Designed miniproteins, single chains, continued (5). Designs and how they scored, part 54

Each design is a single chain, and the fold is of that chain. pLDDT is the mean over its residues in the fold that is shown.

## One batch from the design tools (miniprotein)

Design m17865
Fold by ESMFold2-Fast:
Structure m17865 (fold): chain A 81 residues (1-81)
Amino acid sequence: AMEEKILELERQFSETRDAEIGREAMLLRLEKAGIDKETIEEIEKYDPFEATQLGQRILAEKLGESVTPLEEGLKKLEEAK
């Protein structure tokens, strides 16, 4: 259920490039990884792009180095600057 929702949101983010959808997917990945609710709520207070970037860093620290669809999308958004 949670993994299916995360994958659907990541698919929607790939199609729309909507940073709010990217943030929702990242917050769910953090929850699945066992990051505490207080930390997730603090991340959610950031704007969608910054929240996704911060969440990706926290996830990488928790799980070790891995490339995710959100990390690829975030890099493309940074390069479009």
Scores: mean pLDDT 71

Design m17866
Fold by ESMFold2-Fast:
Structure m17866 (fold): chain A 84 residues (1-84)
Amino acid sequence: GKLEEGIAKLRRVLERTTDPLLKRLIEEALAAAEDPDATVFELEELLGLAEIARALARIEGDEETAAQADEVIEAIKLIIEARK
């Protein structure tokens, strides 16, 4: 399902990323995905932070980190859809 797909995608990016902000965002998103009490609002806040991380990576010309941030954004969107 969408939840399992989102979690799997987050775990794959976590193994590859060296960016400390993305790593922290992925860890928080995984915790929220596995917590039945986590709200859609909390996931939407993490989505916003991932979009900021992508924008910062693009400004710095770090296309690898920007691509990883895009994958995190897609994963969080899948998790949000699973909670609806």
Scores: mean pLDDT 86

Design m17867
Fold by ESMFold2-Fast:
Structure m17867 (fold): chain A 79 residues (1-79)
Amino acid sequence: KDAKRKEGEELYKQAVAALDAGDYEEALRLARQAAEKFREAGDGLGAAISYGVAAAAALGLGDEALAREALRKAAEANA
């Protein structure tokens, strides 16, 4: 449980760094991986913020549908 949360935190940090660098494809991939690790750990807040990064990355790619899906998953994870 703690190992999965730690893995999620490290993937989240990498996703944010990729987003800041404009590497939207990489940010999306890392954010999705982070969200999955947080979900496995039962960390709904960690999953929600990770899906938020995925939505931002999707918007950077011009994919509004993917961004809306990521935001829906973020809302579900935080419920």
Scores: mean pLDDT 87

Design m17868
Fold by ESMFold2-Fast:
Structure m17868 (fold): chain A 65 residues (1-65)
Amino acid sequence: DLRLEMTVLAGAALASSAGIDMRFEIRGETVIVTFSKWDEKSEEVARQIKELGRKNGVRVEIVRE
């Protein structure tokens, strides 16, 4: 699904720009984003990725390790 792939690509670019380590996985119609560390910066990036998913009509789940 192009929307899922574009959401992952844009999310990965955002994470790279912020210097945050995270893993992306597509599970059915959902993009799962796993953060290795959870701090204020991670919360802000997670919020931006969720908004990106909303704009693309894609469900995003945030997971903390």
Scores: mean pLDDT 79

Design m17869
Fold by ESMFold2-Fast:
Structure m17869 (fold): chain A 58 residues (1-58)
Amino acid sequence: SMSNEQQAQKVLDEGDRLADRLRAEGRDDLAESTRESSREIADLIRQGVPYEQAVQQV
C-alpha cells in the first residue's frame, strides 16, 4: 500500500507534468491552476484525507 507521503508526492509529480504540457500549449493560467490544485490535494492527503475525497474538495 502507498503511504500518504508517497501518494502526495505522486500527485505533485503528475500535476507538474500536466502543468508543463499545458504551458507548452500556451495555457499558462490553466497550468498555474493545475499546480495550485495539486498542492492543495497533496496537503489534504498528508492530513489523512483519502485521494478520492481530496480531489472532490479542490
Scores: mean pLDDT 86

Design m17870
Fold by ESMFold2-Fast:
Structure m17870 (fold): chain A 71 residues (1-71)
Amino acid sequence: GNEEAAEYAEKGGAAARAGDGATAARQSLKAHELSTNPEAAKYALEAAKAAEAGDGERATELSVKASQLGS
């Protein structure tokens, strides 16, 4: 459910902050798949794309938003 999605979004944000874009993208994509909130799912997908592009700051910000909406 949304609680599990929020946990993955948080892990994605932490990985992005640490500079691990591959892990950040993977965790954020999982948050997108598990989220039942369309807005949280959208932010999680955007976070995954930002992480894949190497934009760790944007990936972190979007992951935090996904987590807040998915909680």
Scores: mean pLDDT 79

Design m17871
Fold by ESMFold2-Fast:
Structure m17871 (fold): chain A 82 residues (1-82)
Amino acid sequence: MVKELLEEAARAFEAGDYDKALELLEKALELIEKDPVRNLEELEEMLQLAQSIAYLRPDDEKARELLERLQKLVEEARKKLA
């Protein structure tokens, strides 16, 4: 399910539908945010996509907020694995 949401988000991004890509990333995050260590690979994929959207839309507050949330979760997961 999460991987399917990420594949759909990537397709939306490739189509230029950044709003849909962000919505799908938010849905994926809601499913995995409670266990970031177990879902680190998926979180890193989400982070890369969110970074790309934020780069293309620097004034998009939703993209920036999602990017910040993903950065924090990836950092917390990596800290627990270190």
Scores: mean pLDDT 82

Design m17872
Fold by ESMFold2-Fast:
Structure m17872 (fold): chain A 85 residues (1-85)
Amino acid sequence: MAARLRIKSVEKTEDGLIYTLELEAGGERHEKKIFLKYDEPLSKFVRELKAFLDEHLPDDVDKSQLAADFTAVVLRIVGDRLEFE
């Protein structure tokens, strides 16, 4: 089974957005909440997301879909920030 990454939910707050991410890898599901303040750089989100993936991805898992999923997540956050700025 290929590893899959998705945004499960987005919560808007006064100070930023809370992204709830779900990773399905190796038959397991992992959830991560990342809070990105409106004044914080996108690089903070990317670092936290990479750390989450590195922690939970098995070395031998099919990552073919994961690059597309990661790109979609990053583009969603860029779009959200452009709308709110």
Scores: mean pLDDT 79

Design m17873
Fold by ESMFold2-Fast:
Structure m17873 (fold): chain A 82 residues (1-82)
Amino acid sequence: KAIELAREGMKAAEAGDIEKAKEKLLEAARETKENPSHESEIAIVGAVMYLLALAQDYELAGDYEKAEKLRELAKEVLKEYE
């Protein structure tokens, strides 16, 4: 379930739905923390890296608000996972 939640969260972020991305990725991080596996941990790290790359794309496009929201989401996902 954690991998599917991470996939859904990344899709939401790609579509610009930051609120849905946050809900899905934080749920994925919680599921990974409760039921750890190598695959789910890689999925969480991958999602964080994807959010940071997407934030850079928004920053280059001049959308600093969305870029910052994505960076904050990446930090929250890592904190939730720890």
Scores: mean pLDDT 83

Design m17874
Fold by ESMFold2-Fast:
Structure m17874 (fold): chain A 82 residues (1-82)
Amino acid sequence: MSPRDIAASIVNSAVSYVQTYPDKASPEDVAGTLEGAALLSGEEGIELAESGKKKIVEIDPDRKDEFGKLIDEAIEKARKSL
């Protein structure tokens, strides 16, 4: 399995977590998970994390600003590490 396939699995797991627990999923834990996926697969991981952010915001619109901010900060941190 390629690093990109693992990163995609991680992102899909984070999306599934928010979908299962929309009002209780920790935005910090989700952002950290997406940062890990981005670091694992570089540019492809960042693209996957951005796609995950879009899905998460659509699943939990009441917390979209909190998720958006923390995920954007996590992706920016990953970009600076590449």
Scores: mean pLDDT 83

Design m17875
Fold by ESMFold2-Fast:
Structure m17875 (fold): chain A 87 residues (1-87)
Amino acid sequence: MEALREALERALRLAGRLGVPEEDLEEARETLLALSEEEQRRRIGQLAAGIAAEAHRRGDEELAREALEVAREVGREDAVRLAEELI
């Protein structure tokens, strides 16, 4: 549970670095924390994959790597694969 929350906070922090507004980050946090542990893993993985793809598109390879680490941390291989396909 705590590890998932840390992964969520890392993903939201990375999304903020891409320019996602704080209000949207707060809404995402509340939405994701209301889900089951398995659904949280899926959604956090998808969020991290999207962040990695967008960071790579902008040329921010460091941010892309940090986002991929979040996806790996939640154990979602499908999300990591999706991010790699988009890179």
Scores: mean pLDDT 77

Design m17876
Fold by ESMFold2-Fast:
Structure m17876 (fold): chain A 98 residues (1-98)
Amino acid sequence: SVEELAETLRTLLPLSEEEARELAEALVEASRSEAPDVEGLAERLVRASRGELSREEAEAVVRALLSRPLSKESVAEAILPAVVKAGVEEIKKGVESL
């Protein structure tokens, strides 16, 4: 459901309830479209990650999400690796600054 997708997005990205719901609705609509706006969704993911995901990484995530049936598991599997990688890079930069 949209509610389950929104809750999953909130566990993975620093989103408000409203932002997560709007992103979940956009992903559901894109999954039903024959010509989804991958670039627009990628831009939304970049903003949702507060810039931790690059445009190229966000586009890859969107394409992965739309390549299979949309579920809370597919959302977690597509987004979590990218977010973890971004977080590790931020920690490395922090350590180098010490």
Scores: mean pLDDT 77

Design m17877
Fold by ESMFold2-Fast:
Order: C-alpha cells, then sequence, then structure tokens
Structure m17877 (fold): chain A 86 residues (1-86)
C-alpha cells in the first residue's frame, strides 16, 4: 500500500540522516586526532606520547562511527528496496 511505502521511505530517510551525522562525527574525530598528532611532533616526548594515545583513541572512535554510518546506509537501502517492491 502507499501508506506502507511512505512509512518505509520515511524510515529510510531518517536512517540516512543519522548515517550522515555519524559520518560527520567520524570525520571530526579523525581531524581532531590528526591535530593531536601534529601537536605531538612539536611537544616534549612525554606530552607527545600522551597526545598520540589520545589520537589513537579518537581514530578508534572515528572507525566505529564510520562503521555505524555504513550499516545505517545499508539498512536505509534495504528499506528503499522493500518500498520499491510494494
Amino acid sequence: TADLRDRLLAQSDRLEELAARYAALSERYRAQADNLLELGRNSTPLDGQQLKERADSLYTLAQAYDGLSGMLRDQARELRDRAAAL
């Protein structure tokens, strides 16, 4: 029915929006990690190591959000495919 199709498309749009937000968070965390590594190059060895560890944590977090973004986009695609089949 058109109602079910509209609901599936609306849910797909919401998942795409959430995926875009997670992708943006991933990019922000990568940029922050890159900045910390750059600061570490001009820091004392102790400060440089602490900045590197913080950067590594941010890269891990960025990878997690990138993965979530991908999964949400895959789910959105499945919902669009289901809507198209109705």
Scores: mean pLDDT 89

Design m17878
Fold by ESMFold2-Fast:
Structure m17878 (fold): chain A 63 residues (1-63)
Amino acid sequence: QERIDAEAELAILEIKAAVAMLSGDYETAVRYYEEGLRLAEKAGLTDDAQVFRDGLEEARSKL
């Protein structure tokens, strides 16, 4: 199902972004959060979109 597939991909993107944040690679974290935000918005997953938006702002604050 399209929504379940999107949720699984968002979980993977969140893990990738978190790993980038922990490694100090904030530019890579920004890219993963931006990709996840676009996917969440496209899928209509508003709560997930907010998680990625918050992560994106945090990653940008580290640059």
Scores: mean pLDDT 83

Design m17879
Fold by ESMFold2-Fast:
Structure m17879 (fold): chain A 114 residues (1-114)
Amino acid sequence: SEVRKLIEEAIADARAGKPVLLIILTSNDPQTSRTAAALKEAAEELGMKVYFLNVSGAELEKASEEDIEKAKEFMKEQLEKGVLLLLAVDLADPEVVEVLAEFAPEIEEILRAA
């Protein structure tokens, strides 16, 4: 399961004190795709580890410079609050929901530690 491996690796890095962005998309919605592209680019520019999977297999739309800057501002605020795991997950796929629910206790521990 690619979804399971990606979630497990993201959680492991966040638990090790590394800032992580986990993106899982299950749809081809252009707005969701543009938002994900902006988040990914912003996180990479901020030196965060990025874990990305599009279950639908679609390519990400291009984000605007404005959307990337807004995403960077949001991420900087979260990092300053001590948040080490940022989740951008489309919950439309039952497999993604099931796997994420399985890791909910570990995610809660990371969020409480931050």
Scores: mean pLDDT 75

Design m17880
Fold by ESMFold2-Fast:
Structure m17880 (fold): chain A 69 residues (1-69)
Amino acid sequence: MKKELSRKAAIYFAAGGIYYAASTLLEGDEAEVARKNAAELFKKSAELDYQAGDTENAERARKYAEEAA
């Protein structure tokens, strides 16, 4: 169970990173939507890592979510 949660967290983190990168290449409303999507995905990644007991990766994802918001 914990290992599966960590895998899901990694997928959400990767997706968040893609949206965050997209937000730096886009402008206006599209950039804002991409940034908000990145923040939500990083937040979900952090929640899953906390549930898995991976506090270090959870804290990292939380910081990325804060920066993206």
Scores: mean pLDDT 83

Design m17881
Fold by ESMFold2-Fast:
Formats: sequence, C-alpha cells, structure tokens
Structure m17881 (fold): chain A 73 residues (1-73)
Amino acid sequence: SAEEKARAMVEAAKAMMRSMAAAGASPETLRQLADKAVADIREVLLTMVDEETAERLVEEARRELEKEVQALS
C-alpha cells in the first residue's frame, strides 16, 4: 500500500541520516537529506494515490523526519 511504501521510505531515510550523522555530517546536511527524502516520497506516492492522500502521507513523513533531524542534531 501507499502507507507501507511511505513508511518504508521514511525508515530508509532515517537509517541513512543516522549513518551520516555517525560519520560526522552537519545538521545542515541532515536537513538537506530529510528535505530530499520528503520530495522523493511525494513523487513516489503521487504515482500510487490521489493528491489528497499523497499530501497527508507526505505530511506524516515530514513530521517523522523532522523529529529525526532534531534527535541527531
């Protein structure tokens, strides 16, 4: 489902952000990774569901990735 795809992409992005943070990536770099992940999630979801459903799932993904940026900063 689109929800499962969004969750998988969020978890993949979090894993990458954690790896990059461990390697010494700056908070700015982590923010850029999060922003790119949100954009990629939106693009994928728009191929699967309508715009309203995609935007809802994108907003949920954005909140989760924002929390990860704050936790790693």
Scores: mean pLDDT 87

Design m17882
Fold by ESMFold2-Fast:
Structure m17882 (fold): chain A 66 residues (1-66)
Amino acid sequence: MLKELIEAYEAGDYDKALELAESIKDSKFNALVSGEMLRLAADRGPPEDLRKLKVEAAVEAAKRML
């Protein structure tokens, strides 16, 4: 799952990356995703594309867990 999420993102398949991120029901992963989304929103201001922000946060969370 985590490696496949990163690979989908690197291939530019954001829809697949989002679907994989939403399929992951691990509490630690989801906590890291939420933390990264808040950090990115604080840095960039309110999200213009929430799906892209969530995918970017999920990729960072996946890298931390691998």
Scores: mean pLDDT 77

Design m17883
Fold by ESMFold2-Fast:
Structure m17883 (fold): chain A 65 residues (1-65)
Amino acid sequence: MDFVRDEIEALIRMARSLGYEVDLEVRDGAVVGTGRGTPESVRIAEALAKAAAEGLGLKEVRLIE
């Protein structure tokens, strides 16, 4: 849904503005979160990926460190 995607993009932008190297992508029905540089970036990527999956009605979440 466009609204949920816009909110996800805003959250990614906010995390990056705070110095967290994070990204999210939807692939093959799964939300893929990428967090790099610090353990905090990984935790933020995981939290955002789970929130995105819930908002999009997707059941699978993957995390890349």
Scores: mean pLDDT 74

Design m17884
Fold by ESMFold2-Fast:
Structure m17884 (fold): chain A 93 residues (1-93)
Amino acid sequence: SEKVEKIEEMILKEAKFQLELAQKVLETAPLDPPPELLKELEEEAKKKEEEIKKELEELNITRDEMIKLLEENGRYEKLLEKLKELHAEFLAK
């Protein structure tokens, strides 16, 4: 179950990161973000994708296998609920 716990942690961290990027856009210019902000967000996204790729390689799994493991362990639905709560907290700000 340690591998499944690590997978859940990765998904929650990625979701939080995506919400933080969305907040930067909303705080600046949601309909017309400046090129400098877009470049910063692209660079941060590339770094995060590389981190996720490394974590998946260390766990010796693919993203598809990650979802399958969560479903097989009955944790996928609970993770979706946690993700919904995270998004709701973001919108309540």
Scores: mean pLDDT 76

Design m17885
Fold by ESMFold2-Fast:
Structure m17885 (fold): chain A 97 residues (1-97)
Amino acid sequence: APLSEEEKRARAAREAEALGLTPEEVATAEGGRRLVERLVEEARRDLEEGRVEMPSAELLRAGAERLREALEALGNAAAEEQAEELLRRLLELREEA
């Protein structure tokens, strides 16, 4: 069954809090930008430490789409732009490896 809008918001809030941001912060353009920066730095660190293998481009696109949905659920008006920025930066990490 698909998640309700309330369940989507709750999931997005938990994911933001795991990265040290409040849902209210992530609802803003500045907070969403900080979330993208933290996600990129976490991915870089995980790859450098060998904790994860480089994901396929398809998995990176799926992750960016998930971020867009989470940001929209929290009321972030820049959600699409910020999800596109995440995807761009993750694809750059993939090319640098």
Scores: mean pLDDT 78

Design m17886
Fold by ESMFold2-Fast:
Structure m17886 (fold): chain A 68 residues (1-68)
Amino acid sequence: GVAELDKFIADLDARIQELQAQIAELKRKIAAGEISDEEGQRQIDLLEGMIALLQGMKAWLERLKENL
């Protein structure tokens, strides 16, 4: 039902926020010289790819909700 879709959307939002926090931490580590720019950017690119997939899933669930 709609309540289950709302829960899944909220769970996806929480995961996206976690990944955004990881990107912020990686940017801090790059700035501090704790990891290389190359390695840090590689990890950021992977996390941004994951966020894009989760945002796509969220958009698909929102469209399903609109058609109920």
Scores: mean pLDDT 87

Design m17887
Fold by ESMFold2-Fast:
Structure m17887 (fold): chain A 57 residues (1-57)
Amino acid sequence: SEAEAEEAAKRTVEIAQSLGITLTPAQVDEAKRYAKRYGPRAGQVAALYPLQAERAR
């Protein structure tokens, strides 16, 4: 649902903030779109991949 996709996107932003990373609006929108189509887990995985790469720096 739209609400579930929105919640997944918010959770991803919270995780990024805890790591000191600011997501672009495009990254947040992509996570929301994947969550809406494939479920919240898919959206989180798509968004978190760049966060893991950034954290490794």
Scores: mean pLDDT 65

Design m17888
Fold by ESMFold2-Fast:
Structure m17888 (fold): chain A 101 residues (1-101)
Amino acid sequence: AMEEQLKAELEKKYEESINEGRRVIDELRKVADEATELAKKYGDPRAERIARQLRLAAESVEKAIENAKKNGPEYVDSLRQAATAGRELVEAAKKEIEKLK
């Protein structure tokens, strides 16, 4: 049935969005740890700020995943938006970290 195909596609998109969110969280935390090490080495408050922003972004993506799990596939777009924002923040943070070296 067409309705069964739509449900299967929505479930696949949901699973893919959760997995993408998890990958973005891992990358946010990895770059936050790199910024934390630079903060310890150089005492640079910019590195500390980057680490804090990345950890807060990881928490936001985690919250979006939990909301999608509790409230269902309708929250996929919110999760995808949170993951995209997290990825953009990772790329911006990598550029700022390179300036601190």
Scores: mean pLDDT 83

Design m17889
Fold by ESMFold2-Fast:
Structure m17889 (fold): chain A 90 residues (1-90)
Amino acid sequence: SIMDQVNQTINQIRQSTDDREVVSLFQSMVSNVSRSVFDGNISDNQAQQIINQIQNTIQDISPSLSPGVRQSVIDTFNMMKTGINDYIKQ
């Protein structure tokens, strides 16, 4: 399921010591989540749960990321969150 894929990717992000790997994994996860929402493959409640899990992950890992990578991750997440929320409200 997409929930299992998100959990697996979050675990990989938490274990990574390479900022570039973190960005790549994050971008891939965001793309997969957005696609699953837009395809109607997950419920509004599942989308909200995923957004909350990703937000918590960002808060946990942010102190270990370089400032530029941290900002990139935050910006990517905010774009996804806005897009998903706007789609769900339709």
Scores: mean pLDDT 82

Design m17890
Fold by ESMFold2-Fast:
Structure m17890 (fold): chain A 82 residues (1-82)
Amino acid sequence: GEKIVIRVKNDSKVVETELPKFISQLPEGTHIAIIDEGSKDNTREKAEEAAKLAEKRGIKVEIIEVEENNEEAVKKAVEEAL
């Protein structure tokens, strides 16, 4: 299946509304890595909710927390997820 990487930071509304719509268009067997760049709102909680819905559709979702909004750390997380 395809691997898709999604970066999020303080995007709780987008993750709650748009991420599930995006996931609904993906084929079974897709792998998604969500990289949370240290969100302080409920972005991670909404990402976890989207992950549970995706898994019911045969889409695997991994949530990766990056301690700091450091572009180098984010790039490394993206490379390791792909």
Scores: mean pLDDT 77

Design m17891
Fold by ESMFold2-Fast:
Structure m17891 (fold): chain A 82 residues (1-82)
Amino acid sequence: SLLEEAKRAIREGAPLEEIRELLSKLAEPFVVKVILELVELGDREGAIEILEEAARAESVEQLVGVALRGIGRIIDRLLAEK
């Protein structure tokens, strides 16, 4: 499945372009942006968690909640690096 391919690419540290292409087929652009930021920050576990939550979302409202959770992870990681 595309979801398993994307999760594998993130786990194996595939090129960012490859991950972006896979994610663009699976999720809304705003969710893709959040997942890619987590990948770039080295939070591969968080990126996979947000991707799995997005894949399970049944509404735009749920997707917004998933994106906000991902943004929270991004903020936490940026604060931890200072």
Scores: mean pLDDT 85

Design m17892
Fold by ESMFold2-Fast:
Structure m17892 (fold): chain A 59 residues (1-59)
Amino acid sequence: SSTIEVLGTLHRDEGLSAEQLVRGMGWGGGKDDSFGREPSRVGPEELAALRRLLAEHVP
């Protein structure tokens, strides 16, 4: 859940689509706008965790 919201934040800030993030991670799921609509609501620890995941698997 929080990871999905962090995906939303990175999608908006970095310009990565939710589909790109989901495909890279193999999470499956919904549409580009399915993840957190308000990125400012994402906590720093969740963002840091996803940054690590992105560094490993998603550009």
Scores: mean pLDDT 50

Design m17893
Fold by ESMFold2-Fast:
Structure m17893 (fold): chain A 71 residues (1-71)
Amino acid sequence: EVEELARKAGIDPEFLRELAEKYGLSEEVIRAIAQNLADVAEIDGPVSKEEAERVVKVAKLGLEHTAELRA
């Protein structure tokens, strides 16, 4: 699933897996990111590696803010 979404976004699935490891993301979170990148690629064409890493980093920050809001 995640690999298929990454390929649809024009991203190497291994690169996306490396980002997940680097940022400590769960399968659920990385799947949501991959889906978002695939949706963007459907409109604007393939996503760059730089853009993919930025999205992953922003998503991680968003999860931290959500956890803080609930606390």
Scores: mean pLDDT 74

Design m17894
Fold by ESMFold2-Fast:
Structure m17894 (fold): chain A 71 residues (1-71)
Amino acid sequence: MDQLTNERALQVIADELDIPLQYIYEVLDLFDLKLQHLNQGTLESLVPLLAPPGTPQETLERARQAVRAVF
């Protein structure tokens, strides 16, 4: 899969959840997830894991939709 597409997906997740992109990379490293091995489904599944406590469900769904729009 195109690494640039995955990088864009991470950026839109960061923007929608209002979290630093660096934090997402730290979480990927913690779970031994390689950027080049990520796909749309994996990225959508990461959204609730990356979201700060108390993030509204509507924000989570918006972030998942933003990921789908990148692919």
Scores: mean pLDDT 78

Design m17895
Fold by ESMFold2-Fast:
Structure m17895 (fold): chain A 93 residues (1-93)
Amino acid sequence: MKVTIELRLAVGADGRLYLVAKVTFDEPVDEVTIEWRDLDTGRTYEPVAVAYDFKTNTYYAVFRLPDPRPGTYEVKATAPGYPEVTKTLRLEP
C-alpha cells in the first residue's frame, strides 16, 4: 500500500504562516490521523482544518503557525492498514 506526503508553506493576506499537508493514498481511506511535530521539543500540533477529496483519495490538512519557531519539523500520517509515513520540513529564521 502506498501513501505520499507533500508539504507546502503559505503566507496568508493576514501575514500568518500556514502549513498544508497533502496526503494521497492509492486506495480509499475512511480514517486518517495527520500530525505535525516539532522535532526539537517533541511537541505535536493538530490541524485546524482537514478536507478530503474522494476522487483522488487525498487528505488536505491545514496547520496554522501563529508563532513558528525556527527548527526541524515533521508531518506524520497514519491510517489503518497503511505504514506510518513522515515528511520533514525545516523552518529557517
Scores: mean pLDDT 78

Design m17896
Fold by ESMFold2-Fast:
Structure m17896 (fold): chain A 86 residues (1-86)
Amino acid sequence: SKEEIEKITEEVKKKAPEMSTAALNLAVFTITMLKKYKNDEEKRKEIVDYMDWQMDRLGLSDEEKEKVYELISEILGVSVEEIKNK
């Protein structure tokens, strides 16, 4: 819902105020979609693969990519390794 997206956006901005608008929007999208498809392993993998592709396209450094994963991990309450499906 719009209200849920706004709440996630506020939490992301609070936790990572220095994050670029593009990276912030990508994190919000990924969190929203992972919450929606929490019981669909194939869709969750597609969402993470899409995020990885977008981070590469945006030219994020490995350090910036890890910060995005850490932020998603903190907000979802799951490990980075679980998000990466390792």
Scores: mean pLDDT 82

Design m17897
Fold by ESMFold2-Fast:
Structure m17897 (fold): chain A 85 residues (1-85)
Amino acid sequence: MMPKRVGVVTSDDEKEREEFLKEARKAMERGEDVVLSDEENKELAEELLRLVLRLSEHGMTIVVLNSKEELKASVRVLRRRLEER
């Protein structure tokens, strides 16, 4: 079995985003996929994690998003890519 590890980190606050990134790396080192986001963005971030897992190859992939607008745009783009396949 090929190990995939995916993390999604999203926050409009740069400092919170850096803290989430550190926490995501630690979770992924334990062999866990992880989503770290604001409560309001949780559902979209979880959807992004599922989309990245379907499209990613091998190893550790961390997606870092600077705003909720970027998160929404990323989800729309990846949804379209899966529909075209």
Scores: mean pLDDT 76

Design m17898
Fold by ESMFold2-Fast:
Structure m17898 (fold): chain A 75 residues (1-75)
Amino acid sequence: MLKELGEEAKKKLKEQIAKELGVPVEEITDKKYLEALIKQTERLMEEARKRAKEEGVPLKKALDELMEEYVKKHK
């Protein structure tokens, strides 16, 4: 499940970067992809921390829920 989740998220993230830059997906360099991936991961972690604090649940549980929601939204 985690591998499949990560693969789908990677595809959607590349598509989002391409749309934001107004270029084809194949023009996304490894550096641009990595930078955007880091930013998205930081946002996800921040949201997970906030949810964990608000719901009183472990950070890992909040993170897993957010990752599942991300895949569901980006079908």
Scores: mean pLDDT 65

Design m17899
Fold by ESMFold2-Fast:
Structure m17899 (fold): chain A 96 residues (1-96)
Amino acid sequence: SLEKAKEFIKKVPLPVEELIEKYKELVEMAIEEYYKENGDEELYEEMKKKLEERIEEIKKLVEENKKDPEKETIVKGVLAKLALEYEERKKKEEEK
């Protein structure tokens, strides 16, 4: 809902461009951790390509929805929620 999106944005009050950059960095960390554990170079390159494609899709989605304040808020809210979920996961892994 729009209200839930606003709540996530309030918890992570970053511009959409910074939310996208944070999401990219978080996924890159996961890809690098997987590569260090498994050494699968072909999968590593494939995952990096998929991330680049996903970032371009997200940027396009943000641009297309700039004319609709509610849709822009929802997109921002989803990115903020993902940032919070990854921070929780990272914290749990560091407590090992």
Scores: mean pLDDT 76

Design m17900
Fold by ESMFold2-Fast:
Parts: C-alpha cells; structure tokens; sequence
Structure m17900 (fold): chain A 62 residues (1-62)
C-alpha cells in the first residue's frame, strides 16, 4: 500500500491503543481514525499480526 496510507494506519492504531477493543472493534476504530475502508484496515492488521506479532503485543501492552 502507499506509504502515506500506511503512516495514517499506524497513527490511527496508536490513537486507539489502550482501549479494550475486540478484533472487529479494533478494525472499525482504525478504519474510522485513518479514513480508510474496513477492508483496508483489515488487510493492514492481518499483515501486522503475521509479520510483526511482537510489535502488536508491545503496542497493546504499552
């Protein structure tokens, strides 16, 4: 995906962290905050969980 879209998704994820959200709620929140479709947010989060699971755990714990 475009670097600008990825940057918005990363910023959106950082903004919604600390909230006790389920996976579907996290997808919806990230999509809303980043201004992207739910499908785009789902693909980003799926890739993040597959490629960088430790980063996701660190962000959720921090």
Amino acid sequence: MAPETRARLEAALARVLGQPLSRPELVAAVAREAGVSRATATRYLDRLFEEEPERVAELQAG
Scores: mean pLDDT 72

